# Designs tried in a protein design run: designed miniproteins, single chains, continued (3). Part 96

Each design is a single chain, and the fold is of that chain. pLDDT is the mean over its residues in the fold that is shown.

## One batch from the design tools (miniprotein)

Design m11332
Fold by ESMFold2-Fast:
Structure m11332 (fold): chain A 85 residues (1-85)
Amino acid sequence: SEFEKMAREGVRDLERGLRLVEEDVRKGGELAIRSVSNVGSASTSREERQQLTELGIRIRKATDEGPEQTREEIRRAIEYLRSLI
């Protein structure tokens, strides 16, 4: 499905964001936030959209806390998207 394709692309972008966090926490977090937002926009499920919105908010907050917190929230987002594929 189109959603599954977007979710797989989202996982790849989240993995890229996770790697980027080591060089630039804010840029890695921003890439991850854009990824979950894009997947959410492709979802027809209210529940999925709410979960992805919450994941984006958690990643945003984590970027102010530090790289380890940001990586943890990005990993949670990856796990969630993988559960939808």
Scores: mean pLDDT 88

Design m11333
Fold by ESMFold2-Fast:
Structure m11333 (fold): chain A 81 residues (1-81)
Amino acid sequence: SIEGRVIKEKVEEVKDGVGYITVEIESDKVIKEVRVRVTKDGELVGELVKETNSKKVKLKIPLEGEFEVGDEVEVEIELEL
């Protein structure tokens, strides 16, 4: 089955000019795949697909463009369960 979530995250880290967000996902079912799309002001700034075999997943996602710590982004998450 597929489960969708939409959340807001803040940039917590900038290293060498690259902003990062951390996304933590928990499910009652084993997560087989996580697909994440990150947007800012309607523009795609990050994307990640990861195969898993866990009920808990922590992802650190690098963002394209200029970011400062505290900048807010929208995160669309799709889980294959």
Scores: mean pLDDT 86

Design m11334
Fold by ESMFold2-Fast:
Structure m11334 (fold): chain A 90 residues (1-90)
Amino acid sequence: MTLYRPPELLLELLRSQGFTKKEVTLDELTEAIQQYLLDKKLIDPEDLSVVNLEGTLLGEIAGKKKLTGAELGQKLYEYLEKNGERIVVP
């Protein structure tokens, strides 16, 4: 199983959604992000595949104001791989 120790901005986002673990799976991270998008009403009402992240912590992490959910997933994975710690548990 692969666990990640997220960087501080992602940990702040995780804690805002009630996730208190220091190490998370990609599934747990995805769940927290989906909760954040719903809680902050960031999904575009005209195109449900698009999210509006301007002025949000998630927008700061992604580096873009508006992108697709798929692009957000890719940006989050890249951010986690570059700035987080990857832990492989046998």
Scores: mean pLDDT 79

Design m11335
Fold by ESMFold2-Fast:
Structure m11335 (fold): chain A 67 residues (1-67)
Amino acid sequence: APMMSTDERGLRLQAIAAAHPDVDSTAAALEEEARTHPDSEWFQQAARTLRASRDPPDDATVGTLKT
């Protein structure tokens, strides 16, 4: 099957985000889409990016002293 356009990916991401109130459920929904979609790699990457956005900044995490 052909890949989705950038606009379709954006609209799908927004629809999933609008249906889910938190980052974890949104990422899980993106991973679910990846299982059934021809653009599975894009949805997996979007889920990883979304999960990574929750991580503390590296500068804050390398210095446990400055908690």
Scores: mean pLDDT 63

Design m11336
Fold by ESMFold2-Fast:
Structure m11336 (fold): chain A 65 residues (1-65)
Amino acid sequence: SEQQAQENLEAALKQAKEHGVSEKELDEAARKAGFPSLRAGMAAASRSSDDADKLAAAIAETISK
């Protein structure tokens, strides 16, 4: 659902920040997910649950390495 996708993205961002992931690393993750930037990815995520899930997965990868 749209709500679950947004909650998943928020959780991924919180976990990444708690693990010391920088704004530059988050921007790189968004670019790897096919967005021009983290800001563009967040804007797309606010309009589409599919984009929110895609961005959340890319951010989660920054913690999993």
Scores: mean pLDDT 80

Design m11337
Fold by ESMFold2-Fast:
Structure m11337 (fold): chain A 79 residues (1-79)
Amino acid sequence: MKTVEVKIGSSDADEAAGLAIGIAKRLEQAGYKVKIYFGKNLSKEEFDKVAERVKAEHPNVVEVKYDDSIENKVEMKEL
């Protein structure tokens, strides 16, 4: 099974969650596992809540992390 790395640089927690969930669902339908990285523009508390929700709703999401280097709104890389 292929894995896709997704980077989300949004300062809005609801937008970040929506983007992550939408991408995870689409990639699950295609048979991919997902690693999601959120940008520093989210607070730690916002990040923790978004990460919990995304992992709970989409079991194909194998990793959720914080990445200070995220500049673009959404980036994707096949691993």
Scores: mean pLDDT 76

Design m11338
Fold by ESMFold2-Fast:
Structure m11338 (fold): chain A 61 residues (1-61)
Amino acid sequence: SKGRELLEKFNEARKRILAEELGVEDPDKVDIRKALAALTPEQRERVVKRINEEFEKLGKE
């Protein structure tokens, strides 16, 4: 279950980062696919980089 917990934390971080970039108050309401498609190229690059950094950090734990 350790891998499942890690995946859940990763998805929560992803939703939170996307919610902040898009100005969405409720992270739980964020559709990851739709959110990524709505980003500008600059926002997308920033979001992807931040998500990847969070994933790497969590993966080392």
Scores: mean pLDDT 76

Design m11339
Fold by ESMFold2-Fast:
Structure m11339 (fold): chain A 95 residues (1-95)
Amino acid sequence: MVLTEEQKKFLKKVLEEEIPRIRELIEAGRFDEAIALLEQMVKELSKVITDPKDRQKILGIALRLAEALYAQDRETALKYLDELEEFLKGLISRE
């Protein structure tokens, strides 16, 4: 689905500010704070991303990321964070 300019600006904020913050928290072992930011980010993304397929993909990755964070599995959490970041970058790149 092609995104509006406002949706692209929001996704850029997520990619430039929220994803890097979650990454830093995971690398520091601050899993509870990473979970809190992930939940807030997913809530905000769910308001902006209205395409059912894109929404389902984001929620699926976020669920696996959250499970890894609850397990305190840094390696798996970073893997799913990278997958989420790549997917969101792909959404912005759609023409």
Scores: mean pLDDT 83

Design m11340
Fold by ESMFold2-Fast:
Structure m11340 (fold): chain A 90 residues (1-90)
Amino acid sequence: DEEIREQMRRRGGEAGLEAEGNLRRGVALLKDPSQREQGLADIDQGLRLLEEAAREAEKAGDEDLAQELRQALFGFRTRADALRAAVEAA
């Protein structure tokens, strides 16, 4: 687990790890109605960081990492859209 995280950092995946952290925090904050705005902001920041990480991986010529980060980005965007819809309905 920690070894994989270090490999991602060495390959320019540091922003990807920060994105994952922001997305996890955002989802956790959405459990508290008083923290919904902050939760959505953390999710948005995580998506931006993941998009940045994918671009940096492409620039570095790491096609496998870039593809993996784009796949994660699409998955998290889908979840973020569902979470925003749920918050708006509540």
Scores: mean pLDDT 72

Design m11341
Fold by ESMFold2-Fast:
Formats: C-alpha cells, sequence, structure tokens
Structure m11341 (fold): chain A 98 residues (1-98)
C-alpha cells in the first residue's frame, strides 16, 4: 500500500499537467496492478494532496501516511469512501493544528 502511494505521489509531482486517468494508466503499467486500483490510488493521493495544501501541510511523509491509511480503510477494512475521506480531512486538520 505505502509503495503504491509513494509511486503515485512521484508521478503526480513529475506530471502536474497530466490528468488523473493518464497518471493511473502509467501507475497501472509500471506496477502491474489493475487500472481500477491505480485510479483509486491516484484519486486518493490527489485528494490528500489537495487537503494538505489547503491546511498548509507540506510534509510528504505525512501526506503519504494519510493517503496510505485512507486506502487501507477503503480496501482492507471496507470503510465507505465518504467516511474514509472525512477521516483523512480530520487527520490533516489535527496535524496542521499542532
Amino acid sequence: MRELVEKALRLIRENPNASMEEIAKRLSKELGISYELALLVVQTVAFVLSVAEEYGVHDEEVIAEVATEMLRKILEEKVPVSEALKEAIERIKEIAEK
């Protein structure tokens, strides 16, 4: 999970003008994972990056940790995406308030 997130972060950073779909196709090909899984990973990482930017959190280690936990909850614990999104937002807020 963490490796998927770190690779997605790198691809997003290196390709700021690429669509999430283009990044997901590249991630899928590079890691040999399904396009559907790659798209979920890319969307999750992009969401956490957006929230982190809003709250002034620039630590890539923190961003990767929050995105990894969000994906783990969705894929392993079967938490609804809406609830995982709320928890990720709250986690970034808590980190920013420190």
Scores: mean pLDDT 83

Design m11342
Fold by ESMFold2-Fast:
Structure m11342 (fold): chain A 85 residues (1-85)
Amino acid sequence: MTPEEKEKLEKLIEELEKERKEYYERNKSKDPEKTEEIVKKMKEYIEYLRRYLKAESEEELEELAKEMGEEAKKIAEEREKLEKE
């Protein structure tokens, strides 16, 4: 990973942290318990991205990318269910 790619991914992590906080503020009044669960999953996904930034092997990068893809999909589905209510 190049220094420029690392900088872009670090900015993405910052944006996702902001989105996580905004999601909590937006939905906490509807269902605080479910909102906290979704926010926790979003935080875990952000931690996967931070791990991806530090990964040096192609095998580790490929495994993390697959895991992140599945988690992102699950988070998106849970977010839509809460907001649709």
Scores: mean pLDDT 74

Design m11343
Fold by ESMFold2-Fast:
Structure m11343 (fold): chain A 70 residues (1-70)
Amino acid sequence: MMRFAEVSEIGTQVGDKYELTEEQKASYDVILGSTDDASDSTDPGTVGVIEGTALGILAAAEAAGLKPIY
């Protein structure tokens, strides 16, 4: 399940542009390491929690950290 975050406030919060907080950036980095289907050696319960949080952070990262302007 994806959790919505106010990306506008995030961008305004740092004042420069869309930028992730330390915890958001850390969680985003974790998903990058696990997204490529490396290994599920970790507890599935923990992976599930990371995925749930990562989905929200990934969306926030695209809008906040990664602003793909076409």
Scores: mean pLDDT 44

Design m11344
Fold by ESMFold2-Fast:
Structure m11344 (fold): chain A 61 residues (1-61)
Amino acid sequence: MTSYMTLHSAADAQPLLALQKQGARYTTVSISPHSTVFQIQYPADEAVRQAARAKLAAMLA
């Protein structure tokens, strides 16, 4: 599964680093002065995907 994630600072990279340790991959798609957009390829582990989605949903609430 592939999805996109927008990060606003280097501190926000922690979720990407955690996902990378779980076997997820990411590629920089767009860099802007205010944010960086990454294409995320999630691992097959559903729990890791749900945790990432929950974090993103909290930011969009």
Scores: mean pLDDT 63

Design m11345
Fold by ESMFold2-Fast:
Structure m11345 (fold): chain A 77 residues (1-77)
Amino acid sequence: MVELSRVIARLSRELLRLASKYGEVDFAMELIRELLKAKSVDEALEVLDRGIERSTHPEIQELLRRGKAELERIKAK
């Protein structure tokens, strides 16, 4: 699904930018790897939920919540 791939690509870029600022690049790379392995919107949503729970930075958590909202919008159509 082209729309899913676009959301993941944008989230991955923004996540790496914020993670570089906060020194959490390893966390970001692991989460991006899991997102790229997701075969459905539901799997991607589960990855984002785990990322939100594991992240300690509010700015990263807000980015992941926005990504989750975009994926939920795709799922609802």
Scores: mean pLDDT 81

Design m11346
Fold by ESMFold2-Fast:
Structure m11346 (fold): chain A 72 residues (1-72)
Amino acid sequence: SELEEAISKLDEETRKLVLQLLSPDPNVRYRAAFQLFANPNPAAKEALELILKEETDPVVKKLIELALDAMG
């Protein structure tokens, strides 16, 4: 899939955080989104844009949007 391809391009640490955004546990997704916002990596932009389309939790959505904004 497009998402799997985008994730496969990431370094190990960023890949772990992006994979945590796919967790069924919203608390895991919150923590991952916070870390991506605090340490923005533009390489993750494509994966985050794809994940944002499927995210239903409004707080996680907002954190992903803020992370994307920080990435440019």
Scores: mean pLDDT 87

Design m11347
Fold by ESMFold2-Fast:
Structure m11347 (fold): chain A 75 residues (1-75)
Amino acid sequence: MKKYLFFIKAKDPEKAKKALEEIVKENGAKILGIEIIGNYIKAIIEAESDEVAKEIEEKLKKDPNVLEIEVVELD
């Protein structure tokens, strides 16, 4: 498994956090840490592959509450 930093800008960060938690669980990944900073969410996610991380990113991008998303592989 690999670790990824998801940095998400949302209209409603609490709603985006719930969406992220659901999508991560649906894809067999784990949230290791999550922090809300104003309209931004900083999450550390553990996923089996870059493909799984990309699926999570693409699903989040389809949510109109999500304005911007950046994904960075850690370590």
Scores: mean pLDDT 86

Design m11348
Fold by ESMFold2-Fast:
Structure m11348 (fold): chain A 72 residues (1-72)
Amino acid sequence: SSTLQQLQQEIAKLNQQIDELDEESDRLTSELKTAPKSERKKLIMEIASITVKRMLLLVQKRVLEKEIERLR
């Protein structure tokens, strides 16, 4: 159905956003390993912010996945 296709497209979009956040988190984690003490707090806070955003996207994805299950 068109509704099923729309939900699948929204999940694909959320997956892309999650992948982008994972790449950003990996980059910041690598930077943290070599960062001077003065920069460490900033990097930790940025990683924490990304973690929160990722969790919110996972919650949205789970809601959409349950809607697809109801339609199948």
Scores: mean pLDDT 89

Design m11349
Fold by ESMFold2-Fast:
Formats: structure tokens, sequence, C-alpha cells
Structure m11349 (fold): chain A 97 residues (1-97)
């Protein structure tokens, strides 16, 4: 693995970790959820996905987008419509790259 490939894997792992934390929070019925914090997570993950897409790491981008689709659905099910909409917009922006 090259240094550049290792950097891409680390960025992908960071994005997937952020998604996993958000999913855990959204799956906990007792957790107090901040829609603003979830939107911040979504924006961070989408920025990483866009960078990976520009660098040509298609498999990592697909993994991150799959995670974002789960994140979007969980936010929607929790009634966090603004977060769900922001995630959807981000997914569409990455797919255009």
Amino acid sequence: MSKEELEAEVLGALALMQIAVAERILRDPNAKVSEEELIKIAKTVMEIAKELAKRGYKDLVEQVLEGMERFRELARQRGLDKASEEIEKGIEEVKKL
C-alpha cells in the first residue's frame, strides 16, 4: 500500500467511524439527539467522500455512501427531517462527482 492509499483508507475509516457513532446515537431511544450535531457529522463525512471521489477511490466512496444512506434513513425515522434532508443533498452532490 502506498502512502497515498494509506491516507485514503484512514480518511474512509474516519468517515465510517463518524457514521457508526451517529447510527448508535439514533438507535438509542433514550439518547438526547442534537439535529445540529448530526448535520455537522453529515457535512464532515460528505467532505471526506468528495475528497475520496476526486482522488478516484470509488470503493471507499461506495462504502461511505452506503453508510450515509443508513444514517439518512435513521434520522428520518427519528423525525429529524432537517438532518435527513441535509444528508440526502450531500449524497446527491457526491454522486455527481
Scores: mean pLDDT 86

Design m11350
Fold by ESMFold2-Fast:
Structure m11350 (fold): chain A 87 residues (1-87)
Amino acid sequence: REMSREELLEAVEKIAELLLSSEDPEAQALGERLREAARKFEEGELSADEVERLMLGVIMELRARGDLALAEQVEAILRETRERVMK
């Protein structure tokens, strides 16, 4: 499952970078959370399922805050990762 792990790590990093580039401090905080999750996943402290759950949580939080454009971008990255590797 090395390819699945690498794709998840890349998706988390892309999402974290997107969130950290936001002017919104709350979006930046979500980005920092995902960076920490990526580190723990790389170290074997988190499973792929746990990382996916965190990414879904980010989508839900962004939608709840009305940040629909960021939520759609995060959802698209997660969907692409699932379609390529987790089918």
Scores: mean pLDDT 76

Design m11351
Fold by ESMFold2-Fast:
Structure m11351 (fold): chain A 77 residues (1-77)
Amino acid sequence: MEEEIKKAGELAEKKAREAGLPEEEIKKIAEEAKEITRLELEVRKKLGVPDRSPVDWSDEDQAKMEEIAEEAEAKAA
């Protein structure tokens, strides 16, 4: 989990840097990628879904993910 979050941030940072974005935007994109990945992993664990691609999730699972993510963002703000 932690390693996946770190890798997501590093990948986003690399892509943003390759796109020629300023350092401030690169950091923002990397942090957003980490937050999204963390929420996705927590939702997968909470829903009891197997370790599978999010594209394989049902519409109901996607709706639950969005609701949980919004609630988590409200608490984090």
Scores: mean pLDDT 69

Design m11352
Fold by ESMFold2-Fast:
Structure m11352 (fold): chain A 112 residues (1-112)
Amino acid sequence: SMEEAAYEIGYLVGLYVADKSMTEEELIEKLSKVAEKYNLPSYLPFRIARYVKFLLSQKLPLEEIKEKLTEFVTEELAEVYGLDVSDPSNPELQKIRESFEKGFNKGLEEAK
């Protein structure tokens, strides 16, 4: 499901953000497996990894990184699944955001 894809992406991204030993190549490899599992575009892992790396380079607070990644991944998945992004109150978009954030928080916890 969209929610499961968002959760698994969130988990890997959260893990990468907290675990300084995880490489960009490892993140892309693991995200590519998620993309294959959920029939997502093959470009998506690279776009996500590039954006995560960009945000980390900006030295933003963790909460701001999480908010920006949540919105980015929500918009990317909404486009893939053909959801209307013009209504931010759309329940389907909210489910994607919540699932990504749950995964992200879990990744942060397990990176210790």
Scores: mean pLDDT 86

Design m11353
Fold by ESMFold2-Fast:
Structure m11353 (fold): chain A 62 residues (1-62)
Amino acid sequence: DALAKQAYDYQTKAVQAQKNGDLDTMQQYYQKAQQYLQQAGSKYGEEGLKAATEAGRKATQS
């Protein structure tokens, strides 16, 4: 799922920006991740939203 992958990639970038203290960039990447999560939900219904959410969780696991 390309939308879920994009959401995951942006959440990963947001975490890196947070570690660098760049809160503005972190917020921008979180917004983009949320947009891709919403698009996945709209395109694939509930299953798509679940897949995108799981991709996001992987980005935040240490």
Scores: mean pLDDT 71

Design m11354
Fold by ESMFold2-Fast:
Structure m11354 (fold): chain A 90 residues (1-90)
Amino acid sequence: MKEEEERKLKELEELLKKIKEAEKNKDEKEKKELLEKLAELAVELGMKRLEKQGISKEEIKKELEEHKEEVEAITDETSKLWVEALKKYL
């Protein structure tokens, strides 16, 4: 488990470096694709930690539904990518 988390954290760091390079090159398409991958990886890591603490996917789905209006009001592209990654994991 620890080795798996360390590998995924390294992958996350590599994605952050690629995102920075895409921003430097003003490649909006590549940046968006990399941000989606970053969000998916970070959600997977975060969700696995919550599940270990006894928080189920069902409880998280209920929280998301209770805050549906707030989720739909998210206007920034980054937060939208995180929400989509969470929906894909659930």
Scores: mean pLDDT 73

Design m11355
Fold by ESMFold2-Fast:
Structure m11355 (fold): chain A 93 residues (1-93)
Amino acid sequence: MDELIEKAAKKASELEPSVSAEEIKKQIKEAIAEAKAAGDETRLAHIYASIYLLAGELEKAIEIVEKYMKEKGVPEEEIEEYIEKLKEEYKKL
């Protein structure tokens, strides 16, 4: 996970150069800690999916979202729509 957070922070810093990769990495780790402390599984799933997406791991980001949404009983058509949005966001990176 730390290597993925490093890659994600570097990519995010390239998109927003006013913020350093080290600062973004700190923010990501704090967001994960806060979500875990709150027991917010939805927020955790979104944070991890975003980390994988920014790290260039689109397939893994899709796996995390698909598994989470299936476990919550989201309809397959809605899951497919969300995955297509993730693919579009990835193309913009």
Scores: mean pLDDT 78

Design m11356
Fold by ESMFold2-Fast:
Structure m11356 (fold): chain A 83 residues (1-83)
Amino acid sequence: MIDELIEALRQGDYDRAAELLGRLSVDEARELGRILDRENDVTLAAHVLMLLRSLGRDDLLTAVQDALSPDLLTRARRLMGIY
């Protein structure tokens, strides 16, 4: 499931990515955040945070944000236009 989600994000299939994100548990969202932090992919992290915010899934958004390093989170937020 996480691999399918990352593939959808890389393909720019944000509708599919949003559907898959909405199916995650809080623990799966936290694991996704750890993967994003390890890969240091600012663009992918920014898109995940934007989609979770648009879905109104504050529980999943918090889980992902808490799993990101402060540096990656700051860079992702700047890419999203959140200052």
Scores: mean pLDDT 83

Design m11357
Fold by ESMFold2-Fast:
Structure m11357 (fold): chain A 76 residues (1-76)
Amino acid sequence: SPEEELKKLFEELKELLGKIQEMLQKALAGEPVDEEELRELLEKMKELARKIAEIDPSYKSGAEQFIKDIEQLEAM
């Protein structure tokens, strides 16, 4: 069902955010961060946001803003 697919996409998004938080914690501890891995995680988050908006259009504006926020971070 669309609701079950939506739930799985949000769970995947939360897992990706958790990985980014771990990378941030390691960076603050002076450990190296893999920039390629970070870029892959950010791209996957944008893809998940697009899929969420396709399943439930009520998320469209939120997904568009979320993608823009990620793109701004990538440009820094």
Scores: mean pLDDT 85

Design m11358
Fold by ESMFold2-Fast:
Structure m11358 (fold): chain A 75 residues (1-75)
Amino acid sequence: APSSCKNAEKGALYFNFKQYDKAIAELKKSPESCDEALYYLAKAYVAKGQKDEAQKVYDKVVSPTFKQQIQELLA
């Protein structure tokens, strides 16, 4: 995980332990410019069945690679 996005790494750990609420809370602390944090945030929302929230996160992502990965989660 990118060290520049410290909250993304911590959020990913919570996500891997299926602690989605803690993952979301941690990932929301990251700046919206951190596309990796937005990617994990979208994954956590999808895992909770909150596809509408994941779609809002998708709209904030700038990286085409992460946009494609989130789009596949929403399909």
Scores: mean pLDDT 77

Design m11359
Fold by ESMFold2-Fast:
Structure m11359 (fold): chain A 72 residues (1-72)
Amino acid sequence: TELALAQQVIAAANAALEALGLPPLPLPRSMAEAAEAEARLLAIAAGLSEADRAAFLEAVGAKQAALAAALA
C-alpha cells in the first residue's frame, strides 16, 4: 500500500536522523500524516549543512528508488 511505502521511507529517514543526532519522526498512520512527515523532513534537510543535507537526502532517495524499482 502507499501508506506502507511511506512508512518505510520515514523509517529510513529516521535512521539518517539518528546518525545526525536528531530526534526521530513518528511513523505515519495515514496519508495525511505521511504528507506532514515529508514536509517536516524537507524542513529539517533545509536546516542542515550542505554535506549533511546531501547525505540525508541521498539516504531517503535511495530507499524511495529501491521501493519504486520493486514495484516496476
Scores: mean pLDDT 76

Design m11360
Fold by ESMFold2-Fast:
Structure m11360 (fold): chain A 100 residues (1-100)
Amino acid sequence: SIEEEIRKIFDELLAKLEEVLSPDTVARVRETVEKYLPEIIEAIKNGDKEKAYEIVRKLMLDISDIIASDPSLTPEQREKALEIVREAGEKIAELIDKAL
């Protein structure tokens, strides 16, 4: 299902971020994903493509803010983490396009 595919993308996102970010920062990202994920799934179930994209965009911005505000990260770690986030966002957008 599209729900299973989206959950898989977020699981892969968190696994990749664990290689770059501290456990505390990964925990903040995970909490943010868990907050937005039900809203994304509901928008998809309702066939509301515009709302699904809006919620995904808000989630990706919140994750990016968590990464950007982490003073423990080097510029290189920050750039790598943000690239991982961008790739996940693109994959989710492609799934929404195919499902709706």
Scores: mean pLDDT 87

Design m11361
Fold by ESMFold2-Fast:
Structure m11361 (fold): chain A 68 residues (1-68)
Amino acid sequence: SEDELMEKAGELAEEAFLAISAGDLARAERLIEELKRVREQIKDPRLQEQVDTAIEVLESLLAERKAR
């Protein structure tokens, strides 16, 4: 269901953020890739936009941490 996909997306986004904060960039990259796979299963365009926004924020944070 879309609700189960959104719950999974939220969990993956939270874990990716914690991995970035902890400096585990390899784990963060894997979690972001899993989040992208969940996004591909979502059909509702409003929910797609929410997950796309989360991915953009996480990728920006990851890129900033890698540059340091």
Scores: mean pLDDT 87

Design m11362
Fold by ESMFold2-Fast:
Structure m11362 (fold): chain A 83 residues (1-83)
Amino acid sequence: SKEEVIERILRKLRNREPISKKELRDFLKALGFDFSDEEIDLIMKKFDKDGDGKLSPEEFKEFMAVFEKYKNDRKKLIEYFEK
């Protein structure tokens, strides 16, 4: 279920585990937001500062702050990720 996807991600964050690109996409989809693979790649490039292909809990928190601010304005959200 969508709730199981969200809880799995929250559990990983509590356990200090990084979030993969696929898990990020599944999480956003569970929240009702459809991002393309290309848009998820932009998010990873912007927030994956270590270049390991995953988001640390800190990097995920930085992403979520931007996402919560701009989630109702997809154009501004994508423009932010392209900087």
Scores: mean pLDDT 81

Design m11363
Fold by ESMFold2-Fast:
Structure m11363 (fold): chain A 65 residues (1-65)
Amino acid sequence: LEPLSPEQLKKILEIIEELRRLVRENASAAELQAQIDKLGEYASDELVQMIRAVAETERRLLAAA
């Protein structure tokens, strides 16, 4: 409804960086899901699903190496 504030955009970026750190640390799916749920408070469902798919893909690529 209302446009995203610069502060909300900053929080979204922070959560994405947390997800990246969790992926690098080989965190559990539950830990990744907790960050994705937090992202849902600031981002649309469509954006949340895109970020979730990217995180799952990065996790699989790291596990395959």
Scores: mean pLDDT 75

Design m11364
Fold by ESMFold2-Fast:
Structure m11364 (fold): chain A 87 residues (1-87)
Amino acid sequence: DMEERLRQVAEEAARAAVERAAREVSRTLPVTEEQVRRAYERAFKLALEIGNIIANKSPVSQEKLRQLSLDVLTVPREIIERLALEE
């Protein structure tokens, strides 16, 4: 219950962050909201994979879990930087 609830909250937070970024970035840069949403799909997928590993207790090394966590944190920044330089 708690783990499922936390996963749902994380999923909703990720969705909300993507939607907010789409609105903010599309007003500032010459990109569409859809382009920004697609750019964040990767971060959302990584967050779901981490959640599934934890919730389902899949066999995973501590190092792999650490790498996935770092990837989720870095993806939004990299994508925003790319959108700023390209459309």
Scores: mean pLDDT 60

Design m11365
Fold by ESMFold2-Fast:
Structure m11365 (fold): chain A 58 residues (1-58)
Amino acid sequence: GLLEEAKALLDEAVEKGKEGEVDEAQELSLEVLELMSKLTEEQRQEIQDYGEELSLEL
């Protein structure tokens, strides 16, 4: 579903960022934002919480 796709893209964005693929990480992050526009309020909150947890690893 869209929620799983958004989480997978966010995971890939963080992984690409850690690998130094900053441009690819930015593109993936933009795709996550577009998918979030199609999610429910609860699903958007879940993606935001997930992204915050991942960002603590930077």
Scores: mean pLDDT 77

Design m11366
Fold by ESMFold2-Fast:
Structure m11366 (fold): chain A 78 residues (1-78)
Amino acid sequence: MKEALLEQIKKSSEQAIEKLEEELKKEENPEVKEALEKAIKAFKEAVRAAEEGNLEEALRYEIEGSLYLMRATILKLE
């Protein structure tokens, strides 16, 4: 179970990083760019924690990344 959860977190975080890096290249709003950069950083830390087998830390960073992603989405409405 733990290994399956770690693989899921790693895969979802890697997919998020790829999508957000493409979004960041096209973004011109500095507040949105900052939120996207923080989201990418958090998801990269989630991947690292998952690779280290630290499930609690991987989940914590994935949640943090998702929070910054939500912030970027809201800010983009401006």
Scores: mean pLDDT 85

Design m11367
Fold by ESMFold2-Fast:
Structure m11367 (fold): chain A 71 residues (1-71)
Amino acid sequence: DRELLLRESEASMEVIKAAVDLSVAKSRGDKEEVEKARQAVAEAQRRLAEIQVAAGDPSGEKNLRFAEEEL
């Protein structure tokens, strides 16, 4: 589904954004900011994995389990 592929692309971009925010938090050295940023990355990865499962991506179920374990 074309719409589902677009949503997967958008969710993938959100994961990249969250990862950049985590890198910035690490550079500031604030442990609480780093922990919050790590949780944000895990949430973004979980959302991407849910979309991948809906799209029938064979990696989706595996990615969803890994994302949930990181939360």
Scores: mean pLDDT 78

